# Designed miniproteins, single chains, continued (4): the designs that were tried, part 91

Each design is a single chain, and the fold is of that chain. pLDDT is the mean over its residues in the fold that is shown.

## One batch from the design tools (miniprotein)

Design m15350
Fold by ESMFold2-Fast:
Structure m15350 (fold): chain A 65 residues (1-65)
Amino acid sequence: STIDHIIRALREAHERGTLTDEMLNEVVESMKRQGFSPEDLLRLAETFEELGYPEQAERLRKLAE
């Protein structure tokens, strides 16, 4: 699924040390436009929190409401 692809890409970027706040902000903005399900938004938020981006995780949780 699209969400599984995004999660994989984010985890790989984190492992390479290339993941940035700007990249995650861009992902959040993309999610607003594409109409992802609340379930997918919450899965992505959990991933963001695990990777050390709690602010962007909270933005996704609010989109899921």
Scores: mean pLDDT 83

Design m15351
Fold by ESMFold2-Fast:
Structure m15351 (fold): chain A 98 residues (1-98)
Amino acid sequence: ERERAVEAAREAGLAAIEAAGEGAAGAGAGVAAAGAGAAAYFSETPAGAEAAAVAGEGAERAAEAAGEAGGDEEKARRAREAGRRAEEAARRAAEAGR
């Protein structure tokens, strides 16, 4: 469960950065990347699952911002899907820890 959350968080972070554009410091992309890093670092603790959820939320925000700015819709869609998967994996990891 936790390993899946960490992997999903990493995918969400990468997708968010791609959606935000190379060199752009998008708030959603930064949050997604930070969440992914924290998920990996705290992978054996409940904090890792929470960080994976943060990565998912960041990726969804990056996808929305990219769509509103007229960016690459396909990249935005991938970031939204990766974000949803990270949030779902984080939820399962949190449930497994109870």
Scores: mean pLDDT 70

Design m15352
Fold by ESMFold2-Fast:
Structure m15352 (fold): chain A 58 residues (1-58)
Amino acid sequence: MEEEIRKAIEEAAAKVPGVHEVHYDLETGEITVLAASEEAREAALAAAREAKQKVLEE
């Protein structure tokens, strides 16, 4: 389950242009995104959180 959540988060965030790196903290559930712009970072965070929620509803 944890690997599936991580993969879903990384895949969703990577689809956002300008994203360089995505990190999911398994202990805190926090999502960190490194991106070329604040707009790309926020879009990637939103997509990642949505992907995480979908996996948890499985």
Scores: mean pLDDT 76

Design m15353
Fold by ESMFold2-Fast:
Structure m15353 (fold): chain A 70 residues (1-70)
Amino acid sequence: SQEEIEKIKEELRKYAKEKGITVDDGAITSIAQAAKGNLERAKELLDLASKAGNGVVTATIARVIANARA
């Protein structure tokens, strides 16, 4: 649901801050949607995107990672 997606987005923002990852709101949205309500999957996708972006996750990087892993 949209409410579940919004909760995943909030948890991803918190996770990124704890890990020192710089992430765009567009990237957060793409990852949360790709995770299908699974917070652990969302964190996994963010970690993969962070490695690809060297700690900076843009919407473009997040979309590429989400599509490759979906």
Scores: mean pLDDT 82

Design m15354
Fold by ESMFold2-Fast:
Structure m15354 (fold): chain A 85 residues (1-85)
Amino acid sequence: MSEEERKKVAEELRAYAEELVARARAAGVSPEALAGVERVAELIKEAARAIEEGDLEKARELLEEAEALLAELKARHPEDFRKIL
C-alpha cells in the first residue's frame, strides 16, 4: 500500500470506531456492553495508527483482537448488539 492509501485506511478505521461507540451510546446499551465497545474502538484506533506507521503485522494482530472481542461481546449481549449493528 502507498502512504496515501495507508492514511485513507487509517482514517476509515478511526471513523468506524467512533461510529461504533456513538451507536452504542445512542442505543442505550448496558454499561458492560458499552465498556466492551469502547475497548473494541481503542483496539481499532491502535490498529489505524500501526497502519499509518507501516507496521502491518501489529495492525493485523490488533484487528484480530478487536474482532475476537466484538464476537465475544455479541455472544454475551445479543440484544444490545442487535441495536448497534
Scores: mean pLDDT 84

Design m15355
Fold by ESMFold2-Fast:
Structure m15355 (fold): chain A 73 residues (1-73)
Amino acid sequence: EAMEYLEKGLEAEQNKDYKTAAKYYEEAGKEFEKLGSYEAAATAYRKAAEAAEKAGDKEYAEKLKKKAEELLK
């Protein structure tokens, strides 16, 4: 459930568990992709990328940003 993953991501982010937040936001993005909601998926991947950057995972953040960009082309 995309909304449930967004809520879990937000909770992890509030606890400054950015690694977990990035994972949940990525799962939300995948669920939105399955639904064909590409704008919502791109937004979720962007949030995942921001969380990944805060977690210090620059490579993961770059991949997530790229995924969000590709969905809007």
Scores: mean pLDDT 84

Design m15356
Fold by ESMFold2-Fast:
Structure m15356 (fold): chain A 50 residues (1-50)
Amino acid sequence: SLEEQVKQAWKKVVDLSQKLVDAPDPATRAQYQAQLQKAWAEYKALKAQL
């Protein structure tokens, strides 16, 4: 369901946020920042459909 997709998208945002905090170097941090931006945009798009 759309509601479950929103929950999964939010979980992905949370997981990436935690990885970003624990990133060991600037290159890894930049990769997680890019992934987090995409995950956040996907979450917002899905939530807007509710």
Scores: mean pLDDT 83

Design m15357
Fold by ESMFold2-Fast:
Structure m15357 (fold): chain A 63 residues (1-63)
Amino acid sequence: GEEAIRQGVERLARDYGLSEEQAEELLRLILEGRTDEAKRLLVEKGGLSEVTARAAVHDLQAA
């Protein structure tokens, strides 16, 4: 429900150093299967390396 989505966004923002708006975009990209764009967001906005961002996207898709 909406509460679970809100909690997911808050957790992604905290875990990856993103704003809530950026975390919402990340979640949307993962749900749409837009993995390259999700990885780019984590690198450019989250400050992750490409290797770490790839692993994070894989883990988020498996959840």
Scores: mean pLDDT 80

Design m15358
Fold by ESMFold2-Fast:
Structure m15358 (fold): chain A 86 residues (1-86)
Amino acid sequence: MNLLSAEELREQIAELAEEAKKAIEEGDYRKAAVLLAAAGILIVELSLVDEELAKKMNELLKKAAKAFDEGDKEKAIEYLEKLAEL
């Protein structure tokens, strides 16, 4: 398998987090849900090359997803911003 580097995966996860934040702000909740799922898949791939970074990113993604599912969009956006800055 041609795995991406940890830095390339981190950058792609950050881009997905920023896109998910924008989708939530625009009210495109279907797009936000798809982007959150895509970020989760990349974090699994990241765990194969950088387990500690993947763990940190996964905790923020889980918090963002939970807030989103509970309708707390402001909190979901906050966690996605923190995820993008890792």
Scores: mean pLDDT 86

Design m15359
Fold by ESMFold2-Fast:
Structure m15359 (fold): chain A 57 residues (1-57)
Amino acid sequence: SEKLKELEKKLEEALDQLQKAGHELAANPEDEEARKRFEELQDKVVELVLQILKLKK
């Protein structure tokens, strides 16, 4: 499915961004902006995973 391939690509990109944001937060745990960025990326990853799971059924 082309839609599945596009979502998998977006998930890969979001996971890469999440990893980088996680490293930033680990380097400065008191950085509120880094925490918010990390949480926003976690929400994005969850949303993409749910969309992918829906298409696999």
Scores: mean pLDDT 85

Design m15360
Fold by ESMFold2-Fast:
Structure m15360 (fold): chain A 62 residues (1-62)
Amino acid sequence: DALVRRGEALLARGDYATAVAAYRKALELDPDNARAWRLLGEALEKQGDLAEAAEYYAKAEA
């Protein structure tokens, strides 16, 4: 999805907060998108929110 790809580009350049917003919007449109859950977890891990990141990684496995 375009929003997921935008989030990946933002994550790669260090814009973690904007990447999180892009992934959250992707999940509003498709909550079953396991890739978006995993990437949201990665973005939160980069921000230091390790506990929240772990919860979203678990959602990606469901």
Scores: mean pLDDT 80

Design m15361
Fold by ESMFold2-Fast:
Structure m15361 (fold): chain A 57 residues (1-57)
Amino acid sequence: SARELALRLAAKEFGVSEEEIRELIEAPDEEKLAEIGKRAGVTAEEVRRALEAAAAM
């Protein structure tokens, strides 16, 4: 599905697992967004935007 593809692309972009992306979509947590951003070398805002885009599919 488009949602599953979006989750895969977000996971690849941030260098994290699809499971971490799914968890953040179901229960967004600002501290976890900051942690994933640090791991991927991006801002928490960029992670949040990608999750919003994936959730909208």
Scores: mean pLDDT 74

Design m15362
Fold by ESMFold2-Fast:
Structure m15362 (fold): chain A 82 residues (1-82)
Amino acid sequence: TKEIEVELEDGKKIKIELDDNPVNATYIALSKILEELEIDVNKLSVEERKELKKKLEEMSKKDHETIAEEALKLAEELKKKL
């Protein structure tokens, strides 16, 4: 496990403990950030959810710090659409 600190767009900092498994790390990072930003993924369109799944798969190939940064960026983009 690795603890990563992520700064949200409003300046709030959150700490996320990521699993050593990069797939689990990706889902944990996104879930924690979506929860903090109060984003409901069920409000996304079918096309937006397909896009999200592809991005998660690509993120799971990266290191913990990159996973956290890309998950934050993705969550902030989703918040702006909703």
Scores: mean pLDDT 78

Design m15363
Fold by ESMFold2-Fast:
Structure m15363 (fold): chain A 97 residues (1-97)
Amino acid sequence: SRLEEVIERLREIVEEIAEARLAGKKRLSRKVMAALQETMLKLAELLSLEEAIKIVNEIVDEVRAAHPELSEEDYQFIKAMLESALKAAYELVKAIK
Protein backbone atom coordinates (compact mmCIF):
# COMPACT_ATOMS: atom_id res chain seq x y z
CA SER A 1 0.00 0.00 0.00
CA ARG A 2 1.01 3.66 -0.33
CA LEU A 3 1.15 3.98 3.48
CA GLU A 4 3.47 0.94 3.77
CA GLU A 5 5.81 2.48 1.14
CA VAL A 6 5.93 5.81 3.05
CA ILE A 7 6.64 4.01 6.37
CA GLU A 8 9.43 1.96 4.72
CA ARG A 9 10.95 5.15 3.25
CA LEU A 10 10.84 6.86 6.68
CA ARG A 11 12.58 3.81 8.24
CA GLU A 12 15.36 4.08 5.59
CA ILE A 13 15.81 7.80 6.36
CA VAL A 14 15.95 7.22 10.15
CA GLU A 15 18.56 4.46 9.60
CA GLU A 16 20.67 6.86 7.48
CA ILE A 17 20.43 9.52 10.23
CA ALA A 18 21.48 6.96 12.89
CA GLU A 19 24.48 5.90 10.76
CA ALA A 20 25.48 9.56 10.28
CA ARG A 21 25.39 10.14 14.07
CA LEU A 22 27.46 6.98 14.68
CA ALA A 23 30.00 8.32 12.13
CA GLY A 24 30.30 11.50 14.27
CA LYS A 25 28.52 13.79 11.81
CA LYS A 26 27.05 16.85 13.58
CA ARG A 27 25.00 17.98 10.55
CA LEU A 28 22.73 16.08 8.21
CA SER A 29 23.10 16.44 4.42
CA ARG A 30 20.60 18.61 2.53
CA LYS A 31 19.49 15.47 0.63
CA VAL A 32 18.64 13.64 3.88
CA MET A 33 16.78 16.70 5.25
CA ALA A 34 14.82 17.11 1.98
CA ALA A 35 13.91 13.40 1.97
CA LEU A 36 12.78 13.61 5.63
CA GLN A 37 10.60 16.69 4.97
CA GLU A 38 9.03 15.13 1.84
CA THR A 39 8.32 11.85 3.65
CA MET A 40 6.79 13.62 6.69
CA LEU A 41 4.49 15.61 4.35
CA LYS A 42 3.33 12.35 2.72
CA LEU A 43 2.72 10.84 6.17
CA ALA A 44 0.70 13.96 7.16
CA GLU A 45 -1.53 13.44 4.07
CA LEU A 46 -2.26 9.79 4.99
CA LEU A 47 -2.55 9.74 8.81
CA SER A 48 -3.80 11.74 11.78
CA LEU A 49 -1.11 13.39 13.92
CA GLU A 50 -1.70 10.83 16.71
CA GLU A 51 -1.26 7.87 14.29
CA ALA A 52 1.86 9.46 12.76
CA ILE A 53 3.45 10.10 16.20
CA LYS A 54 2.89 6.40 17.07
CA ILE A 55 4.54 5.24 13.83
CA VAL A 56 7.49 7.65 14.20
CA ASN A 57 8.10 6.48 17.80
CA GLU A 58 7.89 2.82 16.70
CA ILE A 59 10.47 3.40 13.93
CA VAL A 60 12.83 5.30 16.29
CA ASP A 61 12.60 2.47 18.86
CA GLU A 62 13.25 -0.17 16.15
CA VAL A 63 16.31 1.75 14.86
CA ARG A 64 17.63 2.20 18.43
CA ALA A 65 17.27 -1.57 19.03
CA ALA A 66 19.17 -2.25 15.76
CA HIS A 67 21.95 0.20 16.82
CA PRO A 68 22.65 -0.40 20.54
CA GLU A 69 25.90 1.61 20.11
CA LEU A 70 23.82 4.83 19.74
CA SER A 71 24.28 7.07 22.78
CA GLU A 72 21.28 8.35 24.73
CA GLU A 73 22.21 11.85 23.41
CA ASP A 74 22.12 10.63 19.77
CA TYR A 75 18.80 8.83 20.37
CA GLN A 76 17.23 11.98 21.90
CA PHE A 77 18.61 14.09 19.01
CA ILE A 78 17.04 11.77 16.41
CA LYS A 79 13.73 11.64 18.29
CA ALA A 80 13.54 15.45 18.72
CA MET A 81 14.44 16.08 15.07
CA LEU A 82 11.78 13.65 13.79
CA GLU A 83 9.11 15.05 16.14
CA SER A 84 9.98 18.61 15.00
CA ALA A 85 9.81 17.65 11.29
CA LEU A 86 6.50 15.81 11.79
CA LYS A 87 4.84 18.73 13.64
CA ALA A 88 6.06 21.17 10.96
CA ALA A 89 4.55 18.95 8.22
CA TYR A 90 1.15 18.81 9.99
CA GLU A 91 1.08 22.61 10.49
CA LEU A 92 1.93 23.12 6.80
CA VAL A 93 -0.79 20.69 5.60
CA LYS A 94 -3.32 22.36 7.96
CA ALA A 95 -2.37 25.86 6.69
CA ILE A 96 -2.89 25.01 2.97
CA LYS A 97 -6.40 23.54 3.46
Scores: mean pLDDT 84

Design m15364
Fold by ESMFold2-Fast:
Structure m15364 (fold): chain A 58 residues (1-58)
Amino acid sequence: SAAARAAAEAAARAAGAGPGGAQSGGTYDEMLQKEHPELSVEQAAEDGARLGAAFGDS
């Protein structure tokens, strides 16, 4: 639902990544997490927020 998507977006912004899943493991994410842990967190938060906003717009 839109409420759930909005909550996910807010949580991602507040946590920078979110506990559990916002900082998902992946090829590029793993490399960034090792060299730039803060960048990985911010990247995940921005991506999550954008995704939530895109779904919420519908």
Scores: mean pLDDT 50

Design m15365
Fold by ESMFold2-Fast:
Structure m15365 (fold): chain A 86 residues (1-86)
Amino acid sequence: SGLPEVTPELAREVARGIAEGLSPEEIQKRLVEKGLIPENVRILALAVIHNPASGEKFVLALVENEKGEVALYDLTPHAPEETARA
């Protein structure tokens, strides 16, 4: 369908944008400019969930295409440690 494939490059760029404190709209614009997602795809929400007791981190993205199809992407397996701000 018209939803983007999760690639390591896409996950890294999302993680970098989150680490820089960018909004979902700013991250979406950067991903489109880099050719990582189509222009007709929107990032509706981004979440970074950190469990300080276990050290586990989860990176989630909610994405919509032009047809109104929505998908929740778990980017955690592809996200670099760069999601962690010092």
Scores: mean pLDDT 70

Design m15366
Fold by ESMFold2-Fast:
Structure m15366 (fold): chain A 63 residues (1-63)
Amino acid sequence: MVGDVVEALVNVPATSPDELELLEGDRVLVLEEVDEKWWRVRNLATGREGLVPKSALRVIGRA
């Protein structure tokens, strides 16, 4: 859900310029649910934004 804080379950490579690389344990804010499989997020440590697969994330709270 938009506004949720979620955590990366695994290392996520950026395979295109619109994707965001995440390391396992990175916490991100959900900005936009682009489709059923992809979310636009902001990394809370780095401030970087990009697309990540929803399946690699675990919801941990509300921002």
Scores: mean pLDDT 78

Design m15367
Fold by ESMFold2-Fast:
Structure m15367 (fold): chain A 67 residues (1-67)
Amino acid sequence: SEELRKEFKEKINNAKNLDELKKIVDEFVSQPSASIGEIVSLPTVLNDLKKQGASLDDIKKKVKSYI
């Protein structure tokens, strides 16, 4: 639902570190309303940006763009 997506975007904004952000993403893709595209893409995007040394703020911005 749109309300659930807004709640997760707020949780992402409040994440203090990458481990917390990863837990939030894992929770989102575990929801019954998550699409196959979201389940596959969100963890991949997060891990790829982490490997590239992207800042926490850049990773948050990119993850939110998929939700």
Scores: mean pLDDT 79

Design m15368
Fold by ESMFold2-Fast:
Structure m15368 (fold): chain A 90 residues (1-90)
Amino acid sequence: SREERVKKILELVRKMAEEVKKEFPEYQDEIDRLLAEIEEAAKNGDYPAMLRAVARLFDLAIEKAKEAGNEQLRQKVIDAATEVSILWNE
């Protein structure tokens, strides 16, 4: 169901947000604001808003990983973004 796909997306996004905050604790507040937007949109059934906020979070994570030269984290975020796309289009 859509609800099951959304739950899987949220689990994946929460996991990636935690890894990104661990690597870049200076961006914790920005990441937490984006995560709050994602959670609120999901709670309200506003899936377009949820996906836009997820994209913003992943774009931020990719940018910071690239700036830090952390190719492992950059690839993990790209893989997570791909998985979100697959889960949403099932």
Scores: mean pLDDT 88

Design m15369
Fold by ESMFold2-Fast:
Structure m15369 (fold): chain A 74 residues (1-74)
Amino acid sequence: SLELDREILLAMVDIIRGLALSITKSPEARERILKLADETRKKVEEYASKGDFEKAIELVKKLMEEVDRLIAEE
């Protein structure tokens, strides 16, 4: 269902955020990850609510890539 797919994508964002924060040591990197995850979560919810799961999935993928980069920069 659209509702379940949306919940799964939002849960993925929350998991990515939690895992990233568990390995991040820099306060600056933590702040950037939190902001990025919050912004991504809002956009994922917006696109998933419209039924645009292709865009929602792309946003989750971009979050993973950007989080990986931010952690590498600390």
Scores: mean pLDDT 85

Design m15370
Fold by ESMFold2-Fast:
Parts: C-alpha cells; structure tokens; sequence
Structure m15370 (fold): chain A 58 residues (1-58)
C-alpha cells in the first residue's frame, strides 16, 4: 500500500470514528492499516489517527 493511500485511508477511518462514535471500529481499522503498510509515512499516518481518536475519547 502506498503512503498516500495509507494516509487517505487513515484520515477517513479517523473521521468516520469521530462522526459515528465507533472509536473501537476505527481503531481496529487504523491498526490493521499500520500493519499492512511498510512505508514509514503510512505507518505514521495510521499512528496519528490512533492517537487522535484516543485523545478524542476512544
């Protein structure tokens, strides 16, 4: 998976989690994305999404 694709998916997952309140589902999706992405930029994007959801109350 490209860094750009990973970043886009991470952002969309985080936004959906915040909009729906499904933090657990969004966190699981972001963690899977981080594991599937070997690119450091993509991993950082997924990690930022995880940190953002946790800070928001997940």
Amino acid sequence: MSAEEAGKKADEAAVRGLATGDFAGALAELQKLREETTDPEGQKAAQRGIDGLRAAGG
Scores: mean pLDDT 77

Design m15371
Fold by ESMFold2-Fast:
Structure m15371 (fold): chain A 82 residues (1-82)
Amino acid sequence: MLEEIDDATDTTMELLARAMKKIEAETGDAEAVKAGEARLREDIKKLTEKAKEYFKDPSKQAEGEKLFEQLLKLAEQMQALL
């Protein structure tokens, strides 16, 4: 479970970096792209941290699963941009 969250997070971060690099190449706006990437990286980190904390509590497993699903959806959205 926790390893799956770490793997999904790493994959999402890699996909984000690739998607942002593609957008930068197409738009030429490096500053806007870097600002957007920084915000998304922070959001992904917060989501991952909350999911892990919820999975530590047996009473919050459903909440943890919901956050993990959100992380997977973000990965799919980033993949779609590539």
Scores: mean pLDDT 79

Design m15372
Fold by ESMFold2-Fast:
Structure m15372 (fold): chain A 59 residues (1-59)
Amino acid sequence: SMARERAERLAKEGYLHLLEYQETGDPAHREAAIAAFEEALRLDPDYEHARRGLEEARA
């Protein structure tokens, strides 16, 4: 679905921000990752990949 495709793009953006946060410790990247994963889950609530990313970003 279009919603799933948009959720996949948002999850990719979230994981890129999460990687940058893990490398630099910059909280702006953590905030961006959380926002991206939350929006992905709003579009596709059953998207486990995005849920795992959100859990990791909030850890």
Scores: mean pLDDT 87

Design m15373
Fold by ESMFold2-Fast:
Structure m15373 (fold): chain A 116 residues (1-116)
Amino acid sequence: MIEVKESGGGTVKEGGSLTLSYHFSAPAEDVVMVAWYRQAPGKPLEGIAAGVGGGAAAGRVKGRFTVSLDAEKRTAILNMNNLRVEDTATYYGLIVTLANGPRAAWGEGVEVTVVA
């Protein structure tokens, strides 16, 4: 079973920066996608960034958030800059691997609170 362990999160002032990461137990060569999703209070789950070795942030976070993958350390990283109150959400890591067929694993989520 694929293990996804998230770290980072917490409370940050508007305009600040925060880095989220997750470690995964699968071999990096089996990884076909890493992605980040978020869910704000009372809103649906939203995809914000995806890729392998790098990704593009979607919609309103484009240009402020970047994703990267450290294959040797089996770590996916989300760098968040110029945070806004509207970025307050629980953030979830997702990994997809291809060993004996495609498998997806979600992290348990990490909370980010942006205060004015």
Scores: mean pLDDT 75

Design m15374
Fold by ESMFold2-Fast:
Order: sequence, then structure tokens, then C-alpha cells
Structure m15374 (fold): chain A 102 residues (1-102)
Amino acid sequence: SAEELLRTIERAKESLLEEVERIKKYVENKDEAGAIRELMLLRYQLQQIREFVKKNFPEVAEEVEKILDKILEAAENNDPEEAKKYIEEAEKILREAVKKKA
């Protein structure tokens, strides 16, 4: 249902935002091993989201995949604000895609 898709999108957004904040804190504390572990978790979360988008929103999958790649790039470059911006852009595209399906 549209409501289930929206709940999944909201949970994915919150999970990504939390992960970006964890990476930021590990970098600020100079914990390189912690930062690397959290970056690996971010990669796994982004891959899960990519699969969800391909299955449920094939019409916007290519556009969203490019934004997910930018989230990872920003996080790897220690730019949490840029990563958050791309997370919000991906959410907006997916919310509009849900509206078109409903």
C-alpha cells in the first residue's frame, strides 16, 4: 500500500541521517576504525534502499541511484551537510513517486 511505502521511505531516511551523524562523530573523535565501520554500514543501507527503489519505483530508479551515490561520496568526503541534502532530495523524489501510484 501507499502508506506502507511511505513508512519504509521515512524509516530509510531516519536510518541514513542517523548513520551520517555517527560517521561525523567518529571523524570528530579521530576514531578512524569507527568511521570506516559506519561507512561500511552506510554502503549496506544504501544498497538495500537501491533494491527497494528498483522493485517499487522503477520509473525513478536511475535518478534515485545517482543521488544515493552522491550520499555515499559526501559521507566518504566527510561532508555530512551535503550527505543530508542528498538524503532529503531522494526522499522528495520517492514521496512524489508514491503519490503517482496512489
Scores: mean pLDDT 88

Design m15375
Fold by ESMFold2-Fast:
Parts: C-alpha cells; sequence; structure tokens
Structure m15375 (fold): chain A 76 residues (1-76)
C-alpha cells in the first residue's frame, strides 16, 4: 500500500466523518478493508474492534489481549 492509496483512503474517511461522524468512519473501514492487503486488513480489524470495546466499556486487559493476538498473527 503506497502513499497515494493511503491519502485517498484518508480523504474518503474524512468524508465519512463529515457525514456520519466516527461511526461513518468505522462503516467505511469495514467496507474498504477487503480491498486492502492482509496486513492492513488486520490493522483495520483491530481499530474497529477497539472502538467497539470502548463503546461496550470493556477493560484495558481485553485490549491488551487483542494486541497480543495480533502481534502473534503478524509474527507468523
Amino acid sequence: MDAEQIEELERRAREALERDGEEGVLAFLREVAPSLPPEYQLQIEAVIRAEELKKAGKSAEEMRALNAELKARAAA
């Protein structure tokens, strides 16, 4: 994923933010994730799950467990 693709995604994410706030950004990330390289899909999945955990009032311990899982998957 090159700088031009990142800039385009940031622009589209800003448009979603203006229309529907942070929930719009999350919906956009869910929609675009399948078209990105697997490593970026993992990062986007982590961001979406982190925001869902925040809304649910989940603990920092669950966030740390998620980060450990993602690091293990990235190292494989």
Scores: mean pLDDT 71

Design m15376
Fold by ESMFold2-Fast:
Structure m15376 (fold): chain A 87 residues (1-87)
Amino acid sequence: MKTEEEREAFDREVRLALLTIQAVVTFPHPVEVRELAPGVYEATLVDDPSVTATIREDGSITLSRPLSSLPPQPADRPRYVNAHLQP
């Protein structure tokens, strides 16, 4: 069976992959991640659901389409900030 160590490694790789996707897009985009199959995760851009990235347990990322084909995000796009914050 899969060990705690393997699950922790996969969690780290998924986290790094999500950060990489956000960085590659150049502009911060919210993504939704779900498990598509054992050891296979799918990250979908909330802004453009037609763009998906398949993240495998080896940390490999496969995009459904090149991110360079996406229009650049407008600089005036409001960023999501925490609704709750305290000084």
Scores: mean pLDDT 57

Design m15377
Fold by ESMFold2-Fast:
Structure m15377 (fold): chain A 73 residues (1-73)
Amino acid sequence: LSEEQEEEIEIALADMVYGLAKATGNLLEGARLLIKLYKESKNEKVRKHIKDLIDELVAQASPEERAEIEKLL
């Protein structure tokens, strides 16, 4: 895979995780998966995109879910 193809795939995976988290209401599990992808990515554009998705989930999360997400960062 080229760097450009890897970037496209990582963004698509992050978007799918975000979409499933919203659809199911499993914001904490969605955030856990997004944080894992964020930490594993070496691409700054991908990391920024994932961080924006994490921030959007945090904004929608309960105070308890938010506290757990913050511990994972």
Scores: mean pLDDT 84

Design m15378
Fold by ESMFold2-Fast:
Structure m15378 (fold): chain A 84 residues (1-84)
Amino acid sequence: GAREKILELIADILQLIGMLLTKDVDKERLEEILEKVKELAKDPSVDPSLVKKALELLKKAAELGGFKEIAEEAEKLLEELDAE
């Protein structure tokens, strides 16, 4: 279900972080993952701690890739989760 999807997204982000160490990452893949995490964050059956972990990893991946807009979007979502 939704939990399996968030875990798969976390795995994808970790793989992308590994690819970023060789320095070219597909911005479109990071944007796709961000949108999927946003959708899963709206599902009340999803563990918020897993959503937070996905966003933290996505932010780090975006920072490593130099994708400031994606990193800022992930940070905004993290702030929203920390608020409620």
Scores: mean pLDDT 78

Design m15379
Fold by ESMFold2-Fast:
Structure m15379 (fold): chain A 58 residues (1-58)
Amino acid sequence: MEAERREYGERGRKAMEKIIEGDPTPLSEEEKKELLERAERVGRHGADVVAEQRRAAA
């Protein structure tokens, strides 16, 4: 369970990194860090929702 939260958090952060790299809008280092931290938190929360849905489907 914790491993899944960590994985989804990392995926969220990685996805945000790709968005930042592809976005033509320049961002400061502070803004990038804030977005990555938020993406990680959202990813971890998403993992909890997915885990709950999987248990409901079993």
Scores: mean pLDDT 72

Design m15380
Fold by ESMFold2-Fast:
Structure m15380 (fold): chain A 55 residues (1-55)
Amino acid sequence: KGVEEAIKKLEEAKTPLEAKFEAARLYDQGKITKEQFDAVLKAKSIKEAIELLKK
C-alpha cells in the first residue's frame, strides 16, 4: 500500500528534485522503507525511481 502511494506521488512530481523531496516526506511518514528512499535518491530520473520501487 505504501509503495503504491509513493509511486503515485512520484508520478505527480515535475522534477527529480521534487521526487526526492516527496520520497523524504513519505519515508518520514513510514510509507516507504529506507531502501526505497535510498533508491529514489540514487535514481537519475522519475521513471527510474518508479521502476526501482516496483522491485
Scores: mean pLDDT 75

Design m15381
Fold by ESMFold2-Fast:
Structure m15381 (fold): chain A 66 residues (1-66)
Amino acid sequence: SAVDYARKAVELLKQGKLEEAETYAIQALKEDPNLSAAKTLARYLVEKMKEKGIKPSPELLELLNK
């Protein structure tokens, strides 16, 4: 489920595995674009990626209604 993908993304984000976290955040948003927890997670992930000098994927930014 979208909730399960979002939970996995949070776990990976806590481990600093930002690219893997991005994959699961994208899956959560594709499965439920209106899941507020997944949107909040994805926005936070984007900010963490920017802090590390990692460019967020175009797909992730598109799903967040750039």
Scores: mean pLDDT 83

Design m15382
Fold by ESMFold2-Fast:
Structure m15382 (fold): chain A 105 residues (1-105)
Amino acid sequence: MEEARKLVEGGKAFFDRALGAAQRHADRLIEQIRAVDPEKAESARQRANELLEKAQKIVDEYFKKARELADKGAPIEQVKDVMNEAAEALSKAFAEIDRFLAEAL
């Protein structure tokens, strides 16, 4: 149980840092768009915020499930599986953000 909880806590810290990095990356690209087309930058900011909020919800939902499993004493492998699913879902969300912003440049 303690090992599973440490895995969830460590994973959350990692994903929180990844989300922060994605937000900073989006902010930099949007600022580049703003230098050329302020109207396009505003639309890009709104869409980026929507995608980042979606990514945050993905993180929150998977971590809620992982914590519930850890608290119930589920095998650590089940907690790892949920964390791996979270990583895959977040990776796909980040790829969508990157693709959108690249197309906006």
Scores: mean pLDDT 82

Design m15383
Fold by ESMFold2-Fast:
Structure m15383 (fold): chain A 88 residues (1-88)
Amino acid sequence: MELKEEALRLAEEGDRLAREAVRAYEEGDYEKAVELLREAIEKARRAAELFRKAAEETGDKELEEIAEGLEKQVEALEEKRKEVEEKL
């Protein structure tokens, strides 16, 4: 139980880390930006997995849609990480 609560916590952590990565990038700290993006990606992936598991257990299509949204966010963050790594 409470998979949704844990997933929400991980999604919030991922969002915070992604925002910190943007700030590091703006300050020219590309190494820190890459590290923060990697952490944000890990948190977002974990959140997506937990939302998908919760959707499977409950049959809640809304949770499935949230998981799909997070999976797309992970893809966007991975592309951004690659862009920043090219500047190293």
Scores: mean pLDDT 86

Design m15384
Fold by ESMFold2-Fast:
Structure m15384 (fold): chain A 73 residues (1-73)
Amino acid sequence: MSEREIRREALLLEAGATAYYMLALVSEDEKEKEEYLRKAAEYLERAAELLEPIDPEYAERLRELAREVREEM
């Protein structure tokens, strides 16, 4: 993949993570909230893996966000 393609794919994964995180915030069911937070963290981790070879600093920031999201579970 080109760097442009990697960054585009990572952006879509970050958008997905944001959507799941927002769903977790409006969920009143604890199991549903935990599932959405888990999916948000997984999407951030996938984006970080894609970005690691081209932007390791940003990849690390995404891993930190994923860790924080998992701590909210």
Scores: mean pLDDT 86

Design m15385
Fold by ESMFold2-Fast:
Structure m15385 (fold): chain A 88 residues (1-88)
Amino acid sequence: NPDVETARLFLQATYLIALELLKNPNLSPEQKEIIQSTLKKAQEAMKRNNIEVKESKEELYEKIEKASPELAKLLRDAENFLKNPVIP
């Protein structure tokens, strides 16, 4: 099980990833809705836990990788899915 600090880092990275992805003007309506929903959930969770982002996305990825390579992989896989969803 990941420790609380690793979970807090994961949440911050999720927030920054969602915020960055929403700046892409070429997002489909479906991509935009999923990313915007993710951003809102991350913001609500951060507010509830008094978490403030102080680090870059790159710094957060590095810290998550050192704490839990499995969570870092999950986060990268999720980011890649959101950037390049399979459209049948």
Scores: mean pLDDT 79

Design m15386
Fold by ESMFold2-Fast:
Structure m15386 (fold): chain A 59 residues (1-59)
Amino acid sequence: NAMKAAGIAELQAIGDEVVARLDKSAAEYEKNGDFEKAEALRAQADAVRTGVAAQIAAL
């Protein structure tokens, strides 16, 4: 189904963009010595990856 394929592609693209932004922020906080914030942002990135994968699996 083309609509399902398009939905999966959109979810993956949005997820990848959010993860990339979180990873960039985490790297910046780590560079500045804010390891606690860097860890929190990496945890958020993992949650986004898991959520996107769960939504795709449910389709």
Scores: mean pLDDT 84

